Designed miniproteins, single chains, continued (3). Designs and how they scored, part 101

Each design is a single chain, and the fold is of that chain. pLDDT is the mean over its residues in the fold that is shown.

## One batch from the design tools (miniprotein)

Design m11496
Fold by ESMFold2-Fast:
Structure m11496 (fold): chain A 88 residues (1-88)
Amino acid sequence: MMSISLEELKEKIDEILKKYFEDGVSFEELEKKAKGFLEPLALSLVRLAKRVLSGDVSEVEKKLIEEMKKDKVLTEALEYAIEKLKKL
């Protein structure tokens, strides 16, 4: 059962990346303005993807990534965020 749409998560990731890189909105401000469950989740995925690319992943974040590997939608959304960040 998939209660979260991969396409909806990708759309939220794109909006967060636009706000952060094009509009200059900080992650702290994005977190304060996040609504519902998808926006906080997408923001967490973008932050995690950025830390994965920088090599600054904490032990807690490593454990979170391992748990996320059990969910195909979350894994694919994280990979999408990483690929988008690599192009920026």
Scores: mean pLDDT 77

Design m11497
Fold by ESMFold2-Fast:
Structure m11497 (fold): chain A 80 residues (1-80)
Amino acid sequence: SPAELRAQLEKLSKEQLVAIAEGVIGQLEDLIATSTDPAMKAQLQAIVDKLKQALANKDYDALKEQIVQGIQLIQQWGDS
C-alpha cells in the first residue's frame, strides 16, 4: 500500500532516498520514451519533474511522497 511504502521510506537514509529516486526517475523516463499514450506520458512526466525538483531542493519529505506516486505509476503502466 502507499502508506506501507511511505513508512518503509521513512526508515531510509537521505543517500538511500536519492538512489531510489534516481532509479524511479530512470524507470519513469523509460516508460515515457516507449509509451504512445499522451495521457500516460503527461502523468509520468509530471512525477519526473516533481522528483527532480525535490532532489534539487533537497526536500526529502516531497521526495518520499513523489517516490510513492512514481512507484504506483510504474506498477500501473510498467506491465502493459
Scores: mean pLDDT 85

Design m11498
Fold by ESMFold2-Fast:
Structure m11498 (fold): chain A 73 residues (1-73)
Amino acid sequence: SLEEKLERLRRQLEAAEGIKQDAENKYTEAVKNGDLEKAEQYKKAIDIYNQQIEDLRAELERVTAELEKKKAE
């Protein structure tokens, strides 16, 4: 159902945002410790997570719009 898809997308988005936050924390520590190689690695991972989050948010918006239309009818 649309409701089940919405809940799955919300859980996936929450998980992706959590993973990104962990990577951001590790990036900050790497920069603080002068580990530029690790900092660059985490920065690249963050960029990938940002793209995944953007895609999930776009899909969530589409499914939410479909569900709202269905509820209004």
Scores: mean pLDDT 86

Design m11499
Fold by ESMFold2-Fast:
Structure m11499 (fold): chain A 100 residues (1-100)
Amino acid sequence: DEAALRAGKAAAARALGTAVGMPEAEIEALAREAAALDPREALILILEAVARQAERQGHLELAEAARRLAELLRAGAPEEEILAAEDEFLELLRKLLQVP
């Protein structure tokens, strides 16, 4: 279902944008743009937007992890390298989301 796939991409953009404190207007713009792209292109767009927002907030390790994952996806890197980069990105994101 194409509508379900578009909704999933938009939901991913909103979840990640919210997690990194992106303004609502930027989150909605990202969700609309991501929904129109192929899944890999949508993920790359979302990761690049997350990296920019993380950098603006001083979360430099998270920004670098997001950019590295986006670059590996763009290059069509081996699955093992992509999974390792995903694990690093997700661990840094979890640390950011932990409330004391």
Scores: mean pLDDT 84

Design m11500
Fold by ESMFold2-Fast:
Structure m11500 (fold): chain A 68 residues (1-68)
Amino acid sequence: MSEELRLEVDEGVAAIAGAVALTAFRKGEPLEESLKFLEKTKERLPTEGSRKVLEEFKERLRELERER
């Protein structure tokens, strides 16, 4: 139960963090700031599911930076 709950919480937090970083980046935040925020979140959320979510958002941020 506690392990499964931890996975759900970690993935949820990762998704929220990713959405926040992506929104801030679209509004003009530097890529480095958005990536730092996600890396700090990743350090606090070491589960495989949370890492996958954060890596997907990091990849999206890098794609958007190429469009700038």
Scores: mean pLDDT 75

Design m11501
Fold by ESMFold2-Fast:
Structure m11501 (fold): chain A 93 residues (1-93)
Amino acid sequence: SLEERLRELAEKIIQVLKKLYENKDDPEARTKALEEIVKLVYEMIDLLREAGREDEAQRFAEEVQKIIEDLFQNNIPLDEAIKKLKEVFERIL
C-alpha cells in the first residue's frame, strides 16, 4: 500500500538521521547522509503526487526544504532538524 511504502521510506530516513547524529563531526559522513535523506524525501514527495495528494506533497516539500536549508546553513542543530523532520513525517502517515 501507499501507507506501507511511505512508512518504509520514513523509517529509512530515521536510520540515516541516527547515523548522521552519531557522525556529526565527520564532514564526509554528514554530507553523504544529507544526500541520502534528500533522495528518500523526494521519493516520498513523488509517491504523494502519484496518489493524488498534490496539496500535501507541495506542503511536505516546502517544509522539508526549509528544514534541510536551515540544517545546511547551520541555522539549526542536527537534533532540532531530526525532531522537525519526524513531525513532518507523522503528518503524512
Scores: mean pLDDT 81

Design m11502
Fold by ESMFold2-Fast:
Structure m11502 (fold): chain A 100 residues (1-100)
Amino acid sequence: MSLYDQLAAQLEAFLAQARGASPAELLALHRQHIVQVREIMAKMSADELEQARELLVRHSGRVVEILRQKNASPMVAAEVALRDSGLLAELKIKISQLKR
């Protein structure tokens, strides 16, 4: 299994858990999910991270949609969005560093 496939599997596993969770449970699950995504990203090459970028952007959008469907509070939605934007910023920095 490639690291890209491993990342995709982790993202799909989180979405499955998120669909069955309350907004509060989703917030806790999301915290652990970010840790696991960072561990996979730490092993990836610059080319693998570039390929993963679109996947992570789409995943963030799917998480926001799940929160909207669950009528999550603005504070829960904002916390998730902040974590996802932080992860995407970390990805951009890692790609930049690895291409040097």
Scores: mean pLDDT 84

Design m11503
Fold by ESMFold2-Fast:
Structure m11503 (fold): chain A 68 residues (1-68)
Amino acid sequence: MLPSLEELVEEFRRRMEEAGKSEQEIEDGVETVRDVHSFLRRLVEEGRVTPEQARDALETHIDDLVSR
């Protein structure tokens, strides 16, 4: 099962703040995380990917956003 969007966004905001990102970068990143989560949730619902594959993809994307 994918983590809840609310918990994921809260943790992502904290990681971005710890990385010294601006408020604008954090908001842009949050929108990206929401879009990716929605897209991956749809793929899981359609049976195109497993929940584990979706989770791995989401984690990789978040790590990329924080590391920019």
Scores: mean pLDDT 79

Design m11504
Fold by ESMFold2-Fast:
Structure m11504 (fold): chain A 93 residues (1-93)
Amino acid sequence: VEAALETARELGLELDREVLERMLALMREEAKRLEAMSEEEIKEELAALPSEEERRAWEERRRLILELVRADEEDGGAGMLRLLIERALKEAA
């Protein structure tokens, strides 16, 4: 939590501690869902996507989320928070 708060301060964001904790909790829940998916469920999810580019983007996003959550115990969620903030900044630009 402290590492995640420091990351937010480095990026000049006025984030409430409760907001940061919720963001990390949601990311952890999404990662658990993705990790629990069977190959059949993954295939169905990919089949619902209209293009090959979107399917690759989905697979890359799943890989990144799983990698970040594996590191969560060491970095206290700082990597996950940094990814969320970077995405928010890109949407604002």
Scores: mean pLDDT 67

Design m11505
Fold by ESMFold2-Fast:
Structure m11505 (fold): chain A 94 residues (1-94)
Amino acid sequence: SMEELRAELEAKHALLKAHAVEAPSDEEGLRKLAELLGISVRETAELLKEYAELLAEVAKEEVKKNGTEVSEEEIDEKKEKEIEELEEIVKKLE
């Protein structure tokens, strides 16, 4: 259900917010977030990928329910790009 998806999204967001100083957009940001969370850079990237997947799923449900100018395909393309960018950052840090 949408409520279950939102609850999972909120839980992931709360975890990230509790330890994040700022959103990771580069190598230094991802490394710093990993240090704050006390986990590896790879584990941090996997957590962020899961968060991106949940954000995309919620957005698609909103498109289905309300009708928006943004298509489900556009949501998937944005998600895939964000995940690919995270993977490139991880490869530079591993």
Scores: mean pLDDT 70

Design m11506
Fold by ESMFold2-Fast:
Structure m11506 (fold): chain A 119 residues (1-119)
Amino acid sequence: AFEEVKALVLSRHLSKEQAEFLIEFFRDPYGFGARLGLSEEQVRELLVTLAADIIGKEYKPEDDPKEVLEQALAFLDARIESFGEDAVAKGFAPNQDKELALALFNAVRRALRELLASL
C-alpha cells in the first residue's frame, strides 16, 4: 500500500530485494504504482517527497515542486559523479553491491527528471 511504499522509498537501509523492487518502481513509477493500487497523485507525492528528502527537507504543499526537484537532481548528479563509498554510506543500497546502488541512483534520477519535464 501507499504508506509501505513510502516507507521503503525513504528507507536509509535497503536489502538487495528491496533495492531491486525500487529500481523497477522508478523505471515506470505510474505504471508500476497503478499495479500496486496507487493513484497518479500518490505516485507524484512519493516522487516529490523523495526529492525533498534527498535535500534534507520535508515536502510541504506550499513548496514549489520544480525547485525541489531541481535541487534534488543537482544533488543526485553530484553523488553519481562521486559514486563509490559515499553512495554506499548514504544507505540507498546494500554495502556489498555498488552496481545495484548505482542502478538505484540512476533509476531515481531518471524518474525525477521525467517528473520535472512534465511540470
Scores: mean pLDDT 76

Design m11507
Fold by ESMFold2-Fast:
Structure m11507 (fold): chain A 74 residues (1-74)
Amino acid sequence: SFLERLEKIDEIVKRLSKYTKSADSPVPEEVRREVAELVDDPEVAERILAAETYQELNAVLTEYVRAQVERLAA
């Protein structure tokens, strides 16, 4: 379900944030691949794989979650 995938993404991001000290901290490619596999939107997955920094990754994920919530509320 979407909630289960969200929970797994949150777990990965929390794990990553434990080792990152700033928004500009680089995100390892393996972590980006792991997160991309948890989204059901191929366009969003491509954007996640292209996100080089923690800030960029969080921006893509925030947009994705907002779009999904908006769609479910309609």
Scores: mean pLDDT 75

Design m11508
Fold by ESMFold2-Fast:
Structure m11508 (fold): chain A 69 residues (1-69)
Amino acid sequence: MLSEEEREKAVEFLVENMSRENLETLLNGSDTVLRVLRKELAEALNIPEILKLSNEEVRELIREALKRL
């Protein structure tokens, strides 16, 4: 589970770097797509705990980003 600060950084990164259309595509993405997204987020933010998130937890981050757009 991410801390509130780590979750906020992940959501802000998605809002700043991805369009609504990209986020909607990722939300409906395959397990492979979500695994690649976890790796990219973990590396970009230097938060290795992101790699331990489930697919549903990653989708929750995407849904939160979509609410802010």
Scores: mean pLDDT 86

Design m11509
Fold by ESMFold2-Fast:
Structure m11509 (fold): chain A 65 residues (1-65)
Amino acid sequence: MSLEQQAKEAQAQLEKMREPVLQFQRDLQKLVQSKSSPEVLAQMEQQAAALSQEIDELQAIVDAA
């Protein structure tokens, strides 16, 4: 298994995640602006952190190729 192959797979996964992640970030921003409940905001921030970590890991694979 080559780094180039892993990078291509990681890039494809990043592209698949791009639209859902952008939509999630927009929704989170709107919830923050509208002062939604702290419980809902905490849950969304936890999900955003998990998505950010996954993106960072995939991006690192792409950058290493």
Scores: mean pLDDT 77

Design m11510
Fold by ESMFold2-Fast:
Structure m11510 (fold): chain A 63 residues (1-63)
Amino acid sequence: ATAEEVGKGAGDALRSGNPVGAAAGIHEGEKQGVDRKEVLEWAAKYAGMTPEEVAKAARVPYV
């Protein structure tokens, strides 16, 4: 998967009120070698949030 694909899934999940699904998608992307920072940046674009807000909402570290 690409960072954009994972990020879009996470962003769409957050907009739908599913932070658990967003966190699960981010962690699965990391297992596949996708960079977390790029995922959070793409999720932010799709959710209408900042990357820091996405990290806080999904309860994942922003590093």
Scores: mean pLDDT 81

Design m11511
Fold by ESMFold2-Fast:
Structure m11511 (fold): chain A 102 residues (1-102)
Amino acid sequence: MIEAVKRLAEEALKAMEKLGLPEETIQRFKDLVDEFIKKLKEAKTPDERVEIYKWFLERIRAEPDPVVQRALVEILAMLLGRYDLVSITDLDKRLEELEKII
């Protein structure tokens, strides 16, 4: 649900600002979430959505800030319906299972 992604991103953004993260780091988070939402809105099939999730997971792996990385993990976990998934490894495993079903 795109509205839930926006809500989690807004909550994470406020937390990052309160923690005093660099403006460049906060902007990187904003840009990535905006791009992710745009891609999700353009997706028409389940296969397209899985490819977008895989793209997003690779962007999460490349994120150097641990606070930003954790927030991105939580956003993807929520979209996969698994709020208990708190690591990149767990998300990767879930995406493999989803791809097999589609």
Scores: mean pLDDT 80

Design m11512
Fold by ESMFold2-Fast:
Structure m11512 (fold): chain A 94 residues (1-94)
Amino acid sequence: SMMEKEKKLLEEIERLKEEFLASTDPAERMDLVFRLAGLANEAVKLKFEKVVEYALEVFKELLALAQSRNDTALAKFVQELIDVLEEKLAEMKA
């Protein structure tokens, strides 16, 4: 059950990442990042360290894309999410 939940979170994060990469709408991209943040927060609550690490890798990729597209609002939001998740991941590893 817990292993299945961890796997489903990883699969859902990958799916949302693919949807983000395919999206050309700034509003849709922002919504997808909010949904990814929700999944990352669930992974933190469940202590799924590997899922949180993967979510951080995804957000770092999305940050680079937002910056390349000059999407300043999205880049700022994603950076704030990275900062929060890095703090939470450090607490989980302590």
Scores: mean pLDDT 88

Design m11513
Fold by ESMFold2-Fast:
Structure m11513 (fold): chain A 80 residues (1-80)
Amino acid sequence: MKEIEEHIEKIKSLLDEKNAKVAELGIKYAIQRFKQDPETGLAVLDSTKAYIRSVADEEKAKQVEEEIDKIKKILEEEYK
């Protein structure tokens, strides 16, 4: 959990306040859904990545995507 929170804070630091809040809510919702249905949780993370690619510059979007992929890996390792 601590590890995921650190990645969320890094994502928030790369975005403006509005987009940071949207990304945080999307990631938290994905984590909640992953516990019930891993496929749906991963799909929500992918939707969050697509949203960030549409609103952020290419370099920041790539950094956010890398952090989301790290969250994805943590979820897959902890929740099977």
Scores: mean pLDDT 81

Design m11514
Fold by ESMFold2-Fast:
Structure m11514 (fold): chain A 75 residues (1-75)
Amino acid sequence: SVEELLETVEQLRSSDPEVVEKALLELFRYVSTNELPEEVREKLRELLRDSSLPPWVRSGIHELLNPTSSPFRRI
């Protein structure tokens, strides 16, 4: 559901790297077979405005938002 995806996106702000990694993996798994809902894409763009977000998380979000590339999991 969109609610569960939004909760997963919010987990990307976690101070626990394991929680963040799990959230990224769940999102990449979702995009491998589905298009991200616009509400989820907007939340991801909002997160990219947070300058405190780690570079590896920012890279993951950029890959999730790329409409022309097949989702490719890089961890």
Scores: mean pLDDT 75

Design m11515
Fold by ESMFold2-Fast:
Structure m11515 (fold): chain A 65 residues (1-65)
Amino acid sequence: MSALEVMDLAEKYTKEDGEKAREVLLKYGEEMAKQVSSNPGMAGLILGLSRKMAEGALNIHEKNK
């Protein structure tokens, strides 16, 4: 899945279904972390960033109801 496709889905789901937005962002972060698994620090940074973005998307969805 391309980064552009993930961003489009995350934006759509942030408005329609916050839990799906969270799942899309977390799964993308896991796939990216696997591709850089030879660098544990970078993998950890990607996972941490994707988790914070997923939390942000869910919070925006809940606040915008």
Scores: mean pLDDT 76

Design m11516
Fold by ESMFold2-Fast:
Structure m11516 (fold): chain A 128 residues (1-128)
Amino acid sequence: MRAVQAARRARELLRESYELAKTGTVKDRPKLAETLRELQLHLLLVASHLRQTGDPEMQEVADFLEEMALQAAQAAAQASTTDEQAEQGRADFVKYVDEHGEEIEETLERALRVFEERARQEAAALAA
């Protein structure tokens, strides 16, 4: 997947998983688990692209996104187990996003900006 698309999809999946975790019912649990697994995948793809830059500041951003991916993976795993663990995982995920949501959104926006700038530089090099 393209780096820009991965960052945009991660933002969409974060919003979708948060709303589903906050407002969803027991019947929505499989959809929540699926959405959280997709969020994990896209966060890891963004982190991988940032690590490929070799920029020390981008390594720190990648570390933060990998931590968020771990939180999404944990919630997805709990959603696929017992009712008690699924309830706990949902509550923990909502709490994490409530506490860190602004930082996560800012981090994804920063990653998106880096990817868009690099795409422009690549296009300019090909036009020369």
Scores: mean pLDDT 82

Design m11517
Fold by ESMFold2-Fast:
Structure m11517 (fold): chain A 103 residues (1-103)
Amino acid sequence: GTTAAAIAEAVYEILREQGFSEEDALEFAKAVYDGLSDPTLTPEELIARLAERFADKGLTPEQIVELLNRAAERLPSDPAELTARAEKFQKRIKEYEEKKKKL
């Protein structure tokens, strides 16, 4: 949904600010988007899945909770701005997937 995509965009920006590569930040943000878009996952299951998948990048469950909370704090209250953030993330993922397909 729109909120999940906007959160994923904020997650990408925070990870890039922390010095993560574009590839690592996008893969993590996409996993957040996919997990938040899955209605069968609890928040605890999402955090556990992300921690397992990204353990080699040094992301602990505690750090993932902090990251998601910081991303939520960055969400705009204006629905139009929220939609713009979501569209920015969708475009970012599309461009990244197209680049991966060509390599």
Scores: mean pLDDT 82

Design m11518
Fold by ESMFold2-Fast:
Structure m11518 (fold): chain A 85 residues (1-85)
Amino acid sequence: DLADELEERYREEALEAEREAEKRLEELKPQEEELRKILAEHAAKAATRPDTEAARAEAMAEFYKKLGMEKAAKLLEKVAEILRE
């Protein structure tokens, strides 16, 4: 039931996040080397975090926030809080 509620509630937010991410990726495409650097930093940091779904969601939220994808980051922060229950 919780998964179904999350899917229904986040479906619209996920679509908005995807559209924002598409625009942001177009802006960042000329800075692909910077994207690779951010990804490498994220991977190194993720290796030191607990292996839980909440921790992974928090790590991904931080990663998207660094990319300027605020809507995607906000969704993942909410997911992490729910998974912490």
Scores: mean pLDDT 70

Design m11519
Fold by ESMFold2-Fast:
Structure m11519 (fold): chain A 100 residues (1-100)
Amino acid sequence: MSAEEKEKLRREIEVSLFEMELSVLEKMAEKADSLTEEQKENNRELSKRYRELAEKNPEKRELYELSSEALDAIAKGDKEKALEYIKKLRELIEKEREKI
């Protein structure tokens, strides 16, 4: 493969992984109002991990920050806020797909 074809494939894989994560976040948001305290704590810890990833990966900062905000909203049982952040995350992922 040419270097150009390899770069395109790498971007395709990265965008596909974010699209899969988006689907998981949407399913979790639908259950935000029925989570156990243990599930809420797990989502708070994941939110913190995504904030750390945003700091370490400046090129993907906005994607990780929106993922963190969505997880925090899910942990708080705020389905409406979670879906707002998920919508913004979807729009960013769609823009990244258009660049491939």
Scores: mean pLDDT 83

Design m11520
Fold by ESMFold2-Fast:
Structure m11520 (fold): chain A 76 residues (1-76)
Amino acid sequence: LSPQEQKALETLGRIQELLREFYTRDLSRAERQALRAEIARLIAELLSLITDPAKRAQFAEQAAALLAALDAEIAA
């Protein structure tokens, strides 16, 4: 794996870990907002590693849907 590919895999793993924490822990609204902010930051880092503009746009759309779902959970 290239260093860029290794970084992408590590970032994806961290996003998956934080998503698990978001859905499995009994968290306050403030704690959920903090996790959402960190997930959004890591998603932005992951997207920056995608060099194909069409693939980056597709993943950005999927990421926006994911973040909207997290925002809905926080609002509930």
Scores: mean pLDDT 84

Design m11521
Fold by ESMFold2-Fast:
Structure m11521 (fold): chain A 90 residues (1-90)
Amino acid sequence: SALDLIQDERIRRLAQRLMEEVGLSPRMASQVASTAVDQAEVLGVPLEEAERIALEVSREVYEELSKSSPGVLTLKMLDRVIQALKEKAK
């Protein structure tokens, strides 16, 4: 599966939580988790904060755009997670 290809334990754990707590598919969860962890590292945001932001933003987007295609949902989740992490870094 997509999760089995994730070598970074931080990304894998967050992806699993996104699947279990938000209901994202393995592909969507992997993309959101890797983006959140990578951006948090670049911006100096603590991992715990990045995980919280990824979970909260993904829930909000999933509820707001529940009838959208998986591709549209993923892109909107990624955009909002990146924006939220940038705001947290200030």
Scores: mean pLDDT 83

Design m11522
Fold by ESMFold2-Fast:
Order: structure tokens, then C-alpha cells, then sequence
Structure m11522 (fold): chain A 92 residues (1-92)
């Protein structure tokens, strides 16, 4: 159903953002050193939404661990978005 599809999409985005920030900090402690944790998470959420929508600003400077997170969100996020679109089409 539409609500379940939207919940799954938001879950993918939130988990992706959290994992991205965690893995980037683990690989490079100076990553995001000029930003607060709240700003880091918000920026990561925006990036995850763009990746899920099929937009990709590129992987320059991305660690292999962070690249895995981006690829997971691209796959799972796009699948969740497609389910939302399908549910919206069936609702009207």
C-alpha cells in the first residue's frame, strides 16, 4: 500500500544517510570536520534522496565503504520509489 511504500522509502533514506556518515568518518576522521552531526546527516539524507531518484553527483572522493552504501540506496531506494508510483497510479 502507499503508506507502507512511503515508510520503506524513508527507512532506506535514513539508514543510508546514517551508514554513509558513519563509514566516511571511520575511513577519514576529518570528513565533515567543518559540519555539525545534524548538518552531516541532513546533507547525507539529501544525497541519498538524489541517488534513489537516479541522480548521481559522482563518486569522486568516496571511500569503497561509502560507495557500497550509495549503491545499496540506489537499488533499494529506486525500488521503493517505484512502488510508491505504482501505488499512486492504482489509487486514482
Amino acid sequence: MLEEAKKKYEEVIEKGAEELVKKEKAANPNAFSDSTEEQQLEGARILMREIAEGKDPGNEGTTPEALEVKEKVRKEGSEALEKIREAERKAK
Scores: mean pLDDT 72

Design m11523
Fold by ESMFold2-Fast:
Structure m11523 (fold): chain A 68 residues (1-68)
Amino acid sequence: LPVELEFYRRVRKATLEAYEKEGKDKAIEKSQEVGREFAEEVGLDPEEMARRAKEIAENILKYIEKKK
């Protein structure tokens, strides 16, 4: 399983959990936190991975909000 897929899975899980508990803004914030933590584990740039995590989270939340 590629590292990129594991990153996506962690960001998605954190985003959905935060969205249900605390709403959209906190979900985006939590996604960036998870992105930075993952970057530190695998030796990547934390700010770059936080930006990627935010993009993933925003795409997930747009899909969910369109469904409602």
Scores: mean pLDDT 81

Design m11524
Fold by ESMFold2-Fast:
Structure m11524 (fold): chain A 72 residues (1-72)
Amino acid sequence: SREEALELIRRAGRELGLSEETIELAQEYLDKLVDLGFPITRDLLAEVLAGAAAVGGEPVARERVLEVLDRL
């Protein structure tokens, strides 16, 4: 669900050491994509987190994001 995906982004972002501002950006990004009809997939969550991290000046490797998501 959307709520579960938003919570997963928050937990993964914290484990990755991302700022609360970057995590909020990732959650807003996910909300917009879901509203546009994009399916919630692991790949989508990884792209959203990595993209928000890059915009926030805290770049993380996509592969590292997937590792964290797989543990949660």
Scores: mean pLDDT 86

Design m11525
Fold by ESMFold2-Fast:
Structure m11525 (fold): chain A 99 residues (1-99)
Amino acid sequence: MEEVIKELASLSDIERNTVLREALQKLLADPSISRIVAEGAVRALDLASKGMPLEEAIRYVAEELAKKYGIDPEQLYEDIRAAVPKVAEIVKELIEKRR
């Protein structure tokens, strides 16, 4: 996890946004993950790459999305936290293919 966050932080803004967008599209192809959870997990990893602690980023995103969509923030926090490792694996594969 730490290594993926560091690699994202080392990319230019354009490259980081491209990788995160492609990761979101791949995650949205997984029927076990809702769109809101997929967007939340990608956004949390983006915030972590910009210096926010990962757990704080997940909590912040979960609360913002829960307020926006009228859903339970605690359930959304758990769902996003469970999805973050999947996003990190996709991001790692995308970065490795660009080397």
Scores: mean pLDDT 82

Design m11526
Fold by ESMFold2-Fast:
Structure m11526 (fold): chain A 86 residues (1-86)
Amino acid sequence: MDEEKRKEVAELIKKVFEHLRKLGLITDENLDKILDALAPVLNAESDEEFREAVKKLIDTIESIVGDKLTPELQEILDKLREIAEE
């Protein structure tokens, strides 16, 4: 995964946070869970580690969102997963 793809992932993560904020899901508990999943993404030393970390972040976000998943947020998460599988 090149620098351009990593920047695209960072931009998509920003969009995820904006949607979570609008849904009222940025609570102290949920923020801790998200930050724990985000830390491996930021600290990844290999493309393989980065891809696995992004997948875990997506799973964490899906668990937090549950029944509140909007079509727009689903599209962003699907795009993140597509990049992580590349």
Scores: mean pLDDT 80

Design m11527
Fold by ESMFold2-Fast:
Structure m11527 (fold): chain A 81 residues (1-81)
Amino acid sequence: SSADVEEIKRLLEEAIELSKDEEAKKLLREAIEYLDQGNYEEALRKAAEAMLRIHENDPENKELLDILSRALNLLERLLAE
């Protein structure tokens, strides 16, 4: 639904603000671009790549990881519909 897409976008934008890693921010911005294009599969891939990078380089940022996990779960549910 459009409400789910807007919630995912909000969570991804929050993740960008909380991240200190410029490459992770770039991946999250690319995820938002794919989301805006309706390409949810590529949005999920980019957000997942950002999450992997954050786990490696910013593992203490539990708030960021939680927000991004929520965005990924919503994207996966959107793809299953």
Scores: mean pLDDT 87

Design m11528
Fold by ESMFold2-Fast:
Structure m11528 (fold): chain A 65 residues (1-65)
Amino acid sequence: SEEELLKKAKSIKEGIKESEVHAEAAMKDLELTKEQVEEIKNAKNDEEALEILKKAGVAQKLLEG
């Protein structure tokens, strides 16, 4: 659901902002580029972070995890 995706996007965004280790994990696990991780880190809100994740094609992986 959209609520679950927003929850996951919030968790990923907060993790990336708090820790470089979490940023590296997101790159590896979700196959995000460094540029996409930086876009998520700089996202103004959880909805913007979710849009970046959808554009990156990882929304399907978020629903499964």
Scores: mean pLDDT 76

Design m11529
Fold by ESMFold2-Fast:
Structure m11529 (fold): chain A 97 residues (1-97)
Amino acid sequence: LEALREFVERLRAAKSAEEVEALVSEVAGLPPVDPSLPQVERIRRMHELVGAAVAVLAPLPEPKLEYTEEEKEELEERTRLYLEAVRIAQRKVREAA
């Protein structure tokens, strides 16, 4: 989860929507969002790219009926960091409009 924490901090440090979009695209290994898209579509695409980036940095374990306390804590922290990354990225894109 350290790589995911570093990613969230990099998103906070980003100076522009373009920098956020480039960072998320690079981590996700997918092409960057087309800057000519309407703001609503850019926000939706950003949500998808952040999800892909988080899956690269902190892949989900195989589902099972019972998790250890450590596995539960890691999943909760992963979810918290994912939601934070989405909020930051969407805010930065929204502010650029």
Scores: mean pLDDT 74

